Designed miniproteins, single chains. Designs and how they scored, part 44

Each design is a single chain, and the fold is of that chain. pLDDT is the mean over its residues in the fold that is shown.

## One batch from the design tools (miniprotein)

Design m1525
Fold by ESMFold2-Fast:
Structure m1525 (fold): chain A 60 residues (1-60)
Amino acid sequence: VSEEELDRAIGDIVRATYIALIKAGKEVSVEDVEKATSGLSPELREEIIKDVKAEQEKLK
């Protein structure tokens, strides 16, 4: 398994987890997502943060 494949898998899990929490009515901070993704590539990290922010805005 490549490092890129592992990063993507981890990123997908983090994204899915935070989106599920937001849909369940839990408060999620951008700082929580940044900490959870600190080991991932900058590009993937930005993508996940953007997706989480979009979901938060959609529910407000």
Scores: mean pLDDT 77

Design m1526
Fold by ESMFold2-Fast:
Structure m1526 (fold): chain A 97 residues (1-97)
Amino acid sequence: MEKLKELEKHPDPTVAEIARAALEAYEKGDLLKTVELLGQLASHPNPEVAKEALEVLIDLAKKTTDPEVKERIIRMAEQLRDRYPELAEKVIEAAKK
């Protein structure tokens, strides 16, 4: 979640707003909303933003025990394999454990 706090300070207002909303959803325990918002960041055209969002997804995948949350994380990562194959595989591996 450290990377998500850094994204709140990003010079792109859209990135900062989505990162803040994702952090608030996480703090409230709304993990499905958190994954949705992280997916928006991971789909961002800036590769640094997308990579940071994927690393947050790896951390979330390792911490969650909810099978619905894990399944949503896996689907999102599979859509990103073409752009970020190594990070997407790490997300999927973390969610399957």
Scores: mean pLDDT 84

Design m1527
Fold by ESMFold2-Fast:
Structure m1527 (fold): chain A 64 residues (1-64)
Amino acid sequence: SVQELADKAGVYLALGEYEKARELLLQIPGVTEEDAERIVELAKQGKLDEAIRYLHELAERAQK
């Protein structure tokens, strides 16, 4: 499900497993490569809260 993909991506972002996170992000319907890059970059900058909020916004849109 979209929720499972989002949850797993968030865990990998928190663990610094950026490539695994990126792969899961791109499986979420409507997530572009630009979106995935932005989320990963935010996490790399230590802005994990911002990365997770953006991820949840995209996941909510995918569930519509």
Scores: mean pLDDT 85

Design m1528
Fold by ESMFold2-Fast:
Structure m1528 (fold): chain A 71 residues (1-71)
Amino acid sequence: MKAVLKNPESAEEIKMAIRGVAARVGFPLEVVAKKKNGSEERFTVNSEEDIDDVAKKVLDLEPVEVVIRPA
């Protein structure tokens, strides 16, 4: 299972999507932030405690797409 977000507007939206995937498949998860210029940054979410920090870092990149999947 995976989730895909297009132009996420808030850290809460990203956190909600991460929690949704984690509820179905567990940790660890991979979060891939895709920027407008085509570059990607990858984050690993190992536990619930990582979610807030990862979501904020992802939002700060102003991604056009975020993919959340099992690591």
Scores: mean pLDDT 85

Design m1529
Fold by ESMFold2-Fast:
Structure m1529 (fold): chain A 78 residues (1-78)
Amino acid sequence: MSEIAQRQGDYVRDTLLKLGVPEKVAQKIAEEVRRMLEESPEPLDLAEVTEEAAKKLGLPEVGKKLRDAILKDIQARL
């Protein structure tokens, strides 16, 4: 579980860095996403939890951009 949450957090961080988000901000959002995933007893939608994590950190626009990027990446792999 923790390994999967960490891997998803790393994916979120890397995606934010590719979108031009500063490393410190990307790290904070990734850590919040990882925390939310680890604390949830149920499987969470990565795009949805990422948007919520960014909103909690006062960065709703960043969360929306990241959600769109994650959804686009998933669609490209289908």
Scores: mean pLDDT 75

Design m1530
Fold by ESMFold2-Fast:
Structure m1530 (fold): chain A 94 residues (1-94)
Amino acid sequence: PSAAEVEAIGLEVMIIAQEVYDLVEEAEPGSAFAKEVREKMREAIQAAVAGDIERAIEITREMLEAARKHLPQLEEQIEKLMERLEELERRYRE
C-alpha cells in the first residue's frame, strides 16, 4: 500500500480499538477486564501512531478475541468489528 493508505489503515485500526473498548466499558463499567482492554487499546493506538500497523492490528485482534470470549452476548457486534479488521489487514498486506 501507499504511505497514504498505510496512514488511513492505521486510523481505522485505532477506531476499531476504541470501539471494542467502548463496547466492553458499556457492558461492564470499571471492571478489571475493561481496564485490561483499555490498556490494550492504548498500546494499539501507540503502535498505529508509530507506524507499526502490523502490531496495531495484532493487538486489536487480541482485544476482539478476548472480548468475544469474556462477553459472549456481544458476539455479533464483535464479529462485525473482526470482519472490518480482517479487511484492513488484507489491504495492508496487498
Scores: mean pLDDT 88

Design m1531
Fold by ESMFold2-Fast:
Structure m1531 (fold): chain A 68 residues (1-68)
Amino acid sequence: GMEEALEKARKMLESAKKLEEMGYPKAAEILRESAERALEFAEKGDVEKAMEELRKGERDAVRAITLE
């Protein structure tokens, strides 16, 4: 639900900060953008789209890490 989406977005922002500190700025940016979009959808009450943005961010960030 909404609480799960908000918690996952918060953890994704924390992961982005750690990735940037470790030298993975592209993956960090992908996670930040996805978490921000997920929070925006959650604020509008669209939990389904929020969760979809979180899933896309995780997938795309993993791919970006393998390219850095």
Scores: mean pLDDT 83

Design m1532
Fold by ESMFold2-Fast:
Structure m1532 (fold): chain A 92 residues (1-92)
Amino acid sequence: SKPQLVGKILLAIEKLYNTIQAGKTDESTLRKTAEEVKKIVETDEPIKMPDHPGVMMTTLSEKTVVLIRFSKTHPVVKETLEYIAEVYRKQT
């Protein structure tokens, strides 16, 4: 479902965001994180959804804006965000 996909995208975005906020911005670490992000987005397993979708959407928006800025200087982040956008586009 679209809510399940958005929830998986939030988890994926949070994984990438937390790696960057920890200062782990070397290409090797970012590529390993990108692999984890892809697994989160590609999983067929249902995730537990929060009762407050507005909080989920706000968190997703805020963290995505930070990653978009970071993608201007980090090609792995750009590629990862483009992959997430493509998955969303194909499933909607």
Scores: mean pLDDT 81

Design m1533
Fold by ESMFold2-Fast:
Structure m1533 (fold): chain A 109 residues (1-109)
Amino acid sequence: DPEKELEEKILKRQKLADENFEKNKEEIEKKYEEIKKVILNDESLTPEQKEALISLLDTIYEVLNNKDKTLDEIEERLQKELKKLEEVGLTPEQASEILSKASEEVDNK
């Protein structure tokens, strides 16, 4: 299930980042802004697809920054973002690939 795989990847990244998030907030914020820039400059994506991907990325960042959110609230927000992706013609698998490539591009600069 590609949707479940994307959720599991997000959860894994959250667990890995939680311990270091408070110490590395500025670095994490900068990385997310650079990933957004890669997405915005991707000529293969429609404006609607770019908006949906950035919305997902912003939701992931908000989840990482707010430890007081319940797991149910996190799941509900992520499900909303996945639905937006489907509405703009992106599968969770495609979204995961795009975000992974954008993150790799940022890390390799």
Scores: mean pLDDT 75

Design m1534
Fold by ESMFold2-Fast:
Structure m1534 (fold): chain A 73 residues (1-73)
Amino acid sequence: SAAEREALRQQALAIADQIVDLAAQIHNLSPAQVAQLRAQARAEVDQADKQGQLQQFVQGLQQRLAQMKAAQA
């Protein structure tokens, strides 16, 4: 449904933002670099949505975030 698709899209954006925020902390990124990464993340979410791959994209983002958090522990 459209509601399920929108929920997956919002989930992808939320996890992508968490990944960008964590990368910014790890690599001491400038505000300009963070803005560029956020723009790229949104473009990637839009591309996954256009391809009907939002569920797989969310799973990939969840795995990446978990891996990044484990590396910081």
Scores: mean pLDDT 88

Design m1535
Fold by ESMFold2-Fast:
Structure m1535 (fold): chain A 65 residues (1-65)
Amino acid sequence: SLEERIEELARVLMEKTGLSEEQARAIARAIITEEDPVVLRIAIAELVKAGLSKEEAEELIKKYR
């Protein structure tokens, strides 16, 4: 389901970064469901700020979209 996929990505984000559960779920939802490229770009920037490399953020997007 969509919610299960969001929870899986949120868990991965929490394991790789210091994001809270609420922040991780919000970013995971944006990555999986968002169609606005500006909002998606902001989500990617938040992942990089939280400790992912640009390459890691891009690979997660490919895997979960």
Scores: mean pLDDT 82

Design m1536
Fold by ESMFold2-Fast:
Structure m1536 (fold): chain A 100 residues (1-100)
Amino acid sequence: SMSELKQRQEEVREELEEVDKEFTEVSRRAHEAAGEARRAGDDELADRLLSLVDKAGDYLGEAHKLLGDLEKVDEAEKKVEQAKEYIREAQRLTDEVERR
């Protein structure tokens, strides 16, 4: 129903706001880690980190656009979940660099 779709839209919007905050922090750390990896001669790891951050940002941008359409709330949620996976991978690689 329209009421259920509006409730779902609000839930996805709230989750997206929290994921945006996490993305901002992870992006900052990942950029620092990519710089350190590059200085150590690990250009492949640096490029991978930046690629993961870029993909997460792209999916979050798509989720924001899709949330403007009640019929696309499920698609927006899927984009948020994909962004979360890229954020998690970026965190894992960032933690690896920070432990080096």
Scores: mean pLDDT 90

Design m1537
Fold by ESMFold2-Fast:
Structure m1537 (fold): chain A 108 residues (1-108)
Amino acid sequence: KAGELYRKGLEAYKAGNYEEAVKYFKQAIDEMEPYLDKANPLAHLGLGRVYLYLGEAYMKLGKTEEAKKWFEKAIEHFERAAASPNPAARILGDAGLGMAKRKLKEIE
């Protein structure tokens, strides 16, 4: 369910339907966060990606303060992934962390 909502959010984002993308990404987060296994670095990687795209969608809508909030949440989750002994989670978490930090710096 969360994966389908994330995919719909990405499709809306790619189509330029940023308000629709925000709705789907928020629904994906609502499905992921309550059942997130805190020990699972891949879950943190996935959630970090959703927050990153949510921030990007808010930037496209000109909502800079909301975008900042979501990039900060993306950073938290990518930091958890990057701290993982799982090589895929660590490498992709580090990449996501770099992207989210850059986006946050650009809007401050």
Scores: mean pLDDT 82

Design m1538
Fold by ESMFold2-Fast:
Structure m1538 (fold): chain A 69 residues (1-69)
Amino acid sequence: NLASNIVEQIEKAARDLLKAGISLEKAVEYAQRAVEGSVAAFRSIGNEDLAKEVEDQGKKAIEKLKKEA
């Protein structure tokens, strides 16, 4: 699933930021902006279904990341 692959890559990037010593707050900000950018990009090309899948899965991944604070 393309949406799952995109969200997984964003989560991996956020976790790599944590490993590099970036704060959880900044890693979460990065993930939120990356999800928002992907959603906006898919909507701009008329793919609303993919945009909604990335948004929903992205929200769940971000909430999971926040609980690890």
Scores: mean pLDDT 86

Design m1539
Fold by ESMFold2-Fast:
Structure m1539 (fold): chain A 60 residues (1-60)
Amino acid sequence: SAADRLAAEISERTGLSPAQARGAVQLAADLGAELARQFMLASGYSEEVADTVVALWEAA
């Protein structure tokens, strides 16, 4: 699926595990990019990782 491809690209580019990358895609799908970014930062992810996830989500 498109979500699985996006999760794979996020995992490859950020070093997140496949499960964490799938979680990030689902978070963006459920909340939108900005709220997903905020919750990732609140969960202890770096700004670089959160920004990369948002950029890849918006490009998809």
Scores: mean pLDDT 83

Design m1540
Fold by ESMFold2-Fast:
Structure m1540 (fold): chain A 101 residues (1-101)
Amino acid sequence: SEAERIRELLLRIAEILEKQGKTAIAGAFREAAPVIAKLVAEGKYKEAGRALNILALKLETEYKATEIAEVLRKVGEALEAGKVEEAVELLEEYAEKLEEE
């Protein structure tokens, strides 16, 4: 399911961030992953997108994680528009980019 794909991608990004020493940001992704996946599974796309925007604001404000916050806002915008496959593609592209760094 698309919800499970989003969950696995958020957890994959968390694992990569943990390996880069970004433990607090990785923890925030691990906490968010099951919540976002549940909202997507329930068809609550606007709520899922809002939750990602809240996470983005927290990461930017508390950890100065501007790049990851911008990615989460784009994913949130896609979800709020009901473009679930676009949201998955954005997360896949970001995970691949992080692994190549």
Scores: mean pLDDT 89

Design m1541
Fold by ESMFold2-Fast:
Structure m1541 (fold): chain A 70 residues (1-70)
Amino acid sequence: MTLTLDEAIALLKEGLTRPLDEEQRELLVRTVAAWHPDPALAERLVAGLRSEDEEEQRRAIEEALRAFGL
C-alpha cells in the first residue's frame, strides 16, 4: 500500500524529529517510487530511506520534502 500525499508529508515531517521505524520507511519508499516523476531522484531517496544510518535517512527525508515542494 502507498500513503496519500498528505500522509507522506506528515510522516516525513515526523522523521525530521525522530528516527522512523522500518514499516514507516517502507511506506515512504513505496510512496516516493509511485509519486515522483524523476526515477533517478526516486532511486536515490529509496536508497537513503532504506539505509541503516539515521543521518542518511534524515537526508533522504529532507530531499523528499523538497521534491514535494516543501
Scores: mean pLDDT 75

Design m1542
Fold by ESMFold2-Fast:
Structure m1542 (fold): chain A 99 residues (1-99)
Amino acid sequence: SELEEILARARALVAEMQAIVAELQELRKQNPDLKEFLDKMLAKTQQLLAEAQALLARLEEAVRAGDLAAAREALLELEILLGVAQLILAVAKLLAKKS
């Protein structure tokens, strides 16, 4: 049960990061004056998403092995990566509003 809940949460976190990437892509289209900055933020967020996808793969392996400790560690790392992605999006939105 706890392993299934951790896996569902991890998949939701990766989906949230994919949504952040999509929102940054739309901000870039709507704010050509901020293109250089938004391209850099988008590249950083895509790197975070790639790391999150690798962590999700590790978490899926931990769940198959019944390794609750490894699954919890991977989930915590995923939550940290999402937090960084959310901060990037918040800053990008703030700068877009001031342009």
Scores: mean pLDDT 90

Design m1543
Fold by ESMFold2-Fast:
Structure m1543 (fold): chain A 70 residues (1-70)
Amino acid sequence: MSEEEFWEEVDLALADMLVALVRKIGERQGLTPEQLAELLEETADFVRKKTGNEKAAELIRQEAERVRAA
C-alpha cells in the first residue's frame, strides 16, 4: 500500500467519523432533517476544499440527501 493510498483511506475514515459526529451534534441540538442536511453539505464542501478527496466529500453529500429523504 502506497503512502498516497493510505492517506486517501484515512480521509475516507475521517469523512465517516465526521458524518457520525455531525449527526450526533444535530440530535443533541434538536436540528430538523433539513438543518442537519445543510450542515452535512457544508461539511462535504469543507472536506473537498481541505483534502481534495472528492470521494470522501461525496459520501458526506450522500448522507445529506438520505437525511432529507427521510
Scores: mean pLDDT 77

Design m1544
Fold by ESMFold2-Fast:
Structure m1544 (fold): chain A 83 residues (1-83)
Amino acid sequence: MKLKLIRGKVKKAENSSIKVGDEVEAVVNLDTGKVILRLSDGSVAYGRLLSKDEIEVELAFGSAGIKPGAVLHLEILEEKDIP
């Protein structure tokens, strides 16, 4: 199983109340494309990697206006492979 940690800044958000400029952390399973996303407000979302810098939200928890079908476009600040 190959995992990657991505720290990114939101450069565009589709179908979402997430702010441009917010920092997010994502853990990506490179074998499945599944993502766990943590937002700056502490909200957690589950989703999938559409491309190197695009994540689609499939399931969301918390008070934030993030919903299934939201797409986040990230400026990648840091990438780290997790062993």
Scores: mean pLDDT 76

Design m1545
Fold by ESMFold2-Fast:
Structure m1545 (fold): chain A 79 residues (1-79)
Amino acid sequence: SMERQYELEVEMMLGAFEVYMAVLSKTLSVEELREEAERLIKKIEEQARELGLPEEKIRELVERLREEAEALIKEKEKK
């Protein structure tokens, strides 16, 4: 279904973001990581809109990306 297709796209974008941010977390400071996360999230939002994802799915994606970024930043702060 179309809903299943959009869910898969959201999950794929989230997974790629998590891997990329995890790699960056090894070299960037907390402040640099926050700035890079915000820039990348905005870019992903724009690309998702260009791909024609519904606004509801785009908002879900952006919210989940921000949650993943904050979780990763908190883990880095523990180290």
Scores: mean pLDDT 82

Design m1546
Fold by ESMFold2-Fast:
Structure m1546 (fold): chain A 78 residues (1-78)
Amino acid sequence: MFPKEWEVVRVETVQNPSEWLPRSVAEALRDAYRRLRERGLDSGEHGGTRFRMLFEVIKETEKEMQVRLTVVEARRKP
């Protein structure tokens, strides 16, 4: 479950994330997904105090990779 100060603002399923544009997002995700493949892991996260990107490998074959990408944003507690 997400922390109280986080809100899900975006959920997408994407195919072959290593080919994503824009470049900045693609590069960050390529590094993460390369590590996942090498270790046989199916999920991970990137981000900091303001936002976090959660990714989970849904389907992986020799020809394609599908990933669920969830973006959550931090909200300051009152």
Scores: mean pLDDT 50

Design m1547
Fold by ESMFold2-Fast:
Structure m1547 (fold): chain A 90 residues (1-90)
Amino acid sequence: SIKEEFERLKKEAEAVRTIEELREVAEKVIEWVKKAAEEGVEESEIIKQVNELFEIIQERMETFPEEERIEAAKIAQETRLKIIEIIDEK
């Protein structure tokens, strides 16, 4: 279910330790947003859950070496922009 997939994404986000893992989670978040929108989940609920995932990601990024935090921030920003495009297209 959409909710079970969200809970798995939260656990994966909490376990992020590397840029590669962050990229993988970011792609899964985008796919989850597409799927949730297709299933008719309210836009406000999608936004709320996406924000929750990004708060977790932000906390994980603070544990990265400083040189990697800049790249991580770019990945997060690119992911947010892609999500906005998906939601706006609806």
Scores: mean pLDDT 84

Design m1548
Fold by ESMFold2-Fast:
Structure m1548 (fold): chain A 77 residues (1-77)
Amino acid sequence: GEPLPLDLEEAEEKAEKALEEAIKEIGFEEVLEDAVASLRPDLAERLLEAAKKGEEAAKKELKEIILETVEKARAAL
């Protein structure tokens, strides 16, 4: 079996599920703070700008950052 889903559709589904589970466990504000602390300054700034537009915008931006990271990993292979 494939150990990691490098398929973008599977990566998107796993990212969405993980994000929703984290928000349910620790809350949106804690997820946002953890993500900002873990991301590079440029990506953290993108996430903070999205958060100014609301929770749904921040969730979408964080998912896009995760998917961009997966795409970059695939392109490097």
Scores: mean pLDDT 73

Design m1549
Fold by ESMFold2-Fast:
Structure m1549 (fold): chain A 92 residues (1-92)
Amino acid sequence: MKEEEEKRLAEIVKKIKELEEKLKKEGVSQEERNEKLLELLNELYKEDLLRMLEQEAEELGIPLEELLERYKEVSNPSMKEMLEELLEELRK
């Protein structure tokens, strides 16, 4: 892993903690906190996942779309949904 990825992960963790603390102070229910945290995680994770997969596709010498299809086949349902969204964005 490269230094830029470590900085990005630290930034993501910081944003998650800040949101969680804010929602706790507001007295938001645990279910609502989980929903908002999942939305934030999905947005941040999609960006980082796409960047990581772009690097891997370049190293393997294959199109990003092909790599996404391969990962989709071996991924859990939540990951498959994210990968399908990324594939749809690439087709636009």
Scores: mean pLDDT 71

Design m1550
Fold by ESMFold2-Fast:
Structure m1550 (fold): chain A 85 residues (1-85)
Amino acid sequence: LRAQLEAALADLEALPESPLRRAGIEVLRAILAGDRAAFARARARLEALVREEALAAGESEEEAAAIAARVAATLERAAALVAAE
């Protein structure tokens, strides 16, 4: 998993600047560094940005919240798996 997250970080770093890119990079760096406090802050920012993007794309408030929650839950699982390595 760690090697896959490192590859994902490199892919994000190659993309043009955006708020989602910056938040994604912060989340992945925090996971790879094992920095729980940085992860919690970056995950919260990414969750908020994902919700805003879903709303901008025409999703309902309920669906936008569900999408953001699924992203946050996936990142929490990834962080736990990396911490167990």
Scores: mean pLDDT 80

Design m1551
Fold by ESMFold2-Fast:
Structure m1551 (fold): chain A 74 residues (1-74)
Amino acid sequence: SAAEAARAALLAYLDELAARHGDEAEIAEARAVLAALEDAEVLALHEQLQKILEAERLRAAGELSAEKLRELAA
């Protein structure tokens, strides 16, 4: 399902953060919280993460503008 795909993507992101930043307790807690979230909450969280990652990508490319930020914020 879309929710299962989103949950897998969020877990993969947490795994990447753990590999980059180490074994912080906050990452372990984030995994536990994610496992307890309802499908609707997981989908909303994944959508927000995608917007944040897109904003960071645009910033790195020098393409971030107030207009694009408003579009991402919806």
Scores: mean pLDDT 76

Design m1552
Fold by ESMFold2-Fast:
Structure m1552 (fold): chain A 111 residues (1-111)
Amino acid sequence: DIEALKAKLKKLEEDAKKAVEYLKENIDDPEVLKLLEELVEAAEKSNMPYTGVLGVLVGRVTGSMEITSLAGDALKAGVPATEIAKLLLQYIKGELSPEEVKEKLLELLNK
């Protein structure tokens, strides 16, 4: 059903936008905040979706293709984008290692 697929994609995009807004309000690292602002500006200028903004931010901040892939899989599985954003924020704050982020993403995928 094309209409159901459109509704799902629209919801994913809206959830990702809220996650990006959450990160923008809560990131204290000026380098990461600048990167996020540049990605948002690129999204608005080049029609990149907010799901893409979140994915690129995860990849650039963590430096991990595995974490980026798991975050994408979690979004596709219906994990709220804000839960992924909270994990990324904990990583940025030094509260989680890359290995702990992977473990928590796998836990979210298995619920």
Scores: mean pLDDT 82

Design m1553
Fold by ESMFold2-Fast:
Structure m1553 (fold): chain A 64 residues (1-64)
Amino acid sequence: SLDELEKRIKELGVKYAEKLKELFGSTGEPTAEVKREGDKLIIRARAGDAELEVTVDVSLLLKP
């Protein structure tokens, strides 16, 4: 399901944010945010000053 996919993607985002914290020596908590906008998932991974944002269009995979 889309909700289960969103949950798994958020878990991966948190793991990525943890790696960013280690690589950049950030003092902030590693966080990941997943926002659904229609057929798109916007994933933001943050660790202090390090940030990565990825947009994924899931409509073609789940609802063609």
Scores: mean pLDDT 71

Design m1554
Fold by ESMFold2-Fast:
Structure m1554 (fold): chain A 82 residues (1-82)
Amino acid sequence: MDKMIEEARELAAKGTLEDLRRAYYLLTLAIAEAAHTATTFPEKREEYEQKAEEAARLLEEVRARAEELEAAAGSGFFASAS
């Protein structure tokens, strides 16, 4: 899990749409894995809930950035055409 979050951070740092989409995918997997682990191992629940929150926060940042890049490209074209 930690490796997936770190890899997603590296991809997000590159800032291309393709890298952001890959980061989004990895973070989605990390959140699912953390939720499963937290449910399966009650003793690890707090630890993995915290990791899931960290991954979810980064996921929202990556999503927002990807949406802004797509919206900026589309909005720029649309604003010029309109």
Scores: mean pLDDT 74

Design m1555
Fold by ESMFold2-Fast:
Structure m1555 (fold): chain A 68 residues (1-68)
Amino acid sequence: MTQQQAIDAVRQYIADHGIAVDTDAYQGFIQSIQQGFASGYSDSAIQQMIRGFLRSLGVPQSVIDSII
């Protein structure tokens, strides 16, 4: 997946489900994804970062598995 696809998927999910997200936490997530791609992280590693962020927002694992 591309960096933009990863960011857009999470952003769209948050918007569509009205999830309350702390601005600093969201910006930290964006920076982490950007740094991961810049550092050559695998798609699996990027997916784990996305899973961790969504879990921090209280999204159930079954829902996360349907997104990623």
Scores: mean pLDDT 76

Design m1556
Fold by ESMFold2-Fast:
Structure m1556 (fold): chain A 53 residues (1-53)
Amino acid sequence: GLGLDMVKMGEAVNLARKDVETGVKKVREIGEEHAGVRDAALLMAEDILKQAK
């Protein structure tokens, strides 16, 4: 069925997610002074995941 294609898509999404997640983690490390940027980065990460579905 679609399992094989889903696995390939999952791998691509996982690679993209890791790259974005690394950036988000660094923003989070900055702290509350950049809470707005942190939240925006999280929204962007979720948007990327939706686009890669």
Scores: mean pLDDT 67

Design m1557
Fold by ESMFold2-Fast:
Structure m1557 (fold): chain A 70 residues (1-70)
Amino acid sequence: LPELSPENLERALAILEEAVAAGRGEEPLTQAFRDDPVRAALVAEAARAVGLPDSTPVREALEALRRYAA
């Protein structure tokens, strides 16, 4: 699995937390960020690094990345 840099991990966490706060926690990663290719690529790479598919809901990806960062 690709290794997440600390910078990329923090950016992905911030993006996912904002999406959950906006009410998008149950949307798949592919849907939640389809209008922002930079954010979409960053969160997809972070999810891949922790072994999650791109279809993972935003909230589940956020929880997994928080556990990875601990």
Scores: mean pLDDT 80

Design m1558
Fold by ESMFold2-Fast:
Structure m1558 (fold): chain A 64 residues (1-64)
Amino acid sequence: SAEAEALRRQAAEAAARGDEAAAREHLTKAGSIDDPIVAARLLEILRREGPAAAAEALRNLRYM
């Protein structure tokens, strides 16, 4: 959905800044609207691999 896409965009921007808390919040909201499995995977990447890895994963989703 457009709302979930906007939230993923905001999450990618927050992650690129190193703002893990904002990225987590935006990804959680996106998952509540659309694609909860994808959101859970991105949250796991953010938690284990950090914000730079999460930002890269989010960029790759937009171009798939």
Scores: mean pLDDT 80

Design m1559
Fold by ESMFold2-Fast:
Structure m1559 (fold): chain A 94 residues (1-94)
Amino acid sequence: SSELEALLREARELLLEARERLEAQGDLTSAGFLAMMVRELDELIEEKASIEEAIRALEGMIAYLEALARQTGNPVLRELAERLREILERLREL
């Protein structure tokens, strides 16, 4: 679906923007985890993943980011998790 691909690309851009902010703050560990999530989204796009697969992947990313935000206290990670949750809700409407 072109709509599915567009939502996955939007999630990817949010991850890249957050990664740049984390790198600027010197949080290279969190930035590294976001780079891995970008790779997972790239694979979902390339492999033409189903809506169900995309939902499961995004749910996992959000859960991980929420845990990381609690551990670090970094508002970039909480903001990212909230924005990805909005994309997840849009995916569920497909």
Scores: mean pLDDT 90

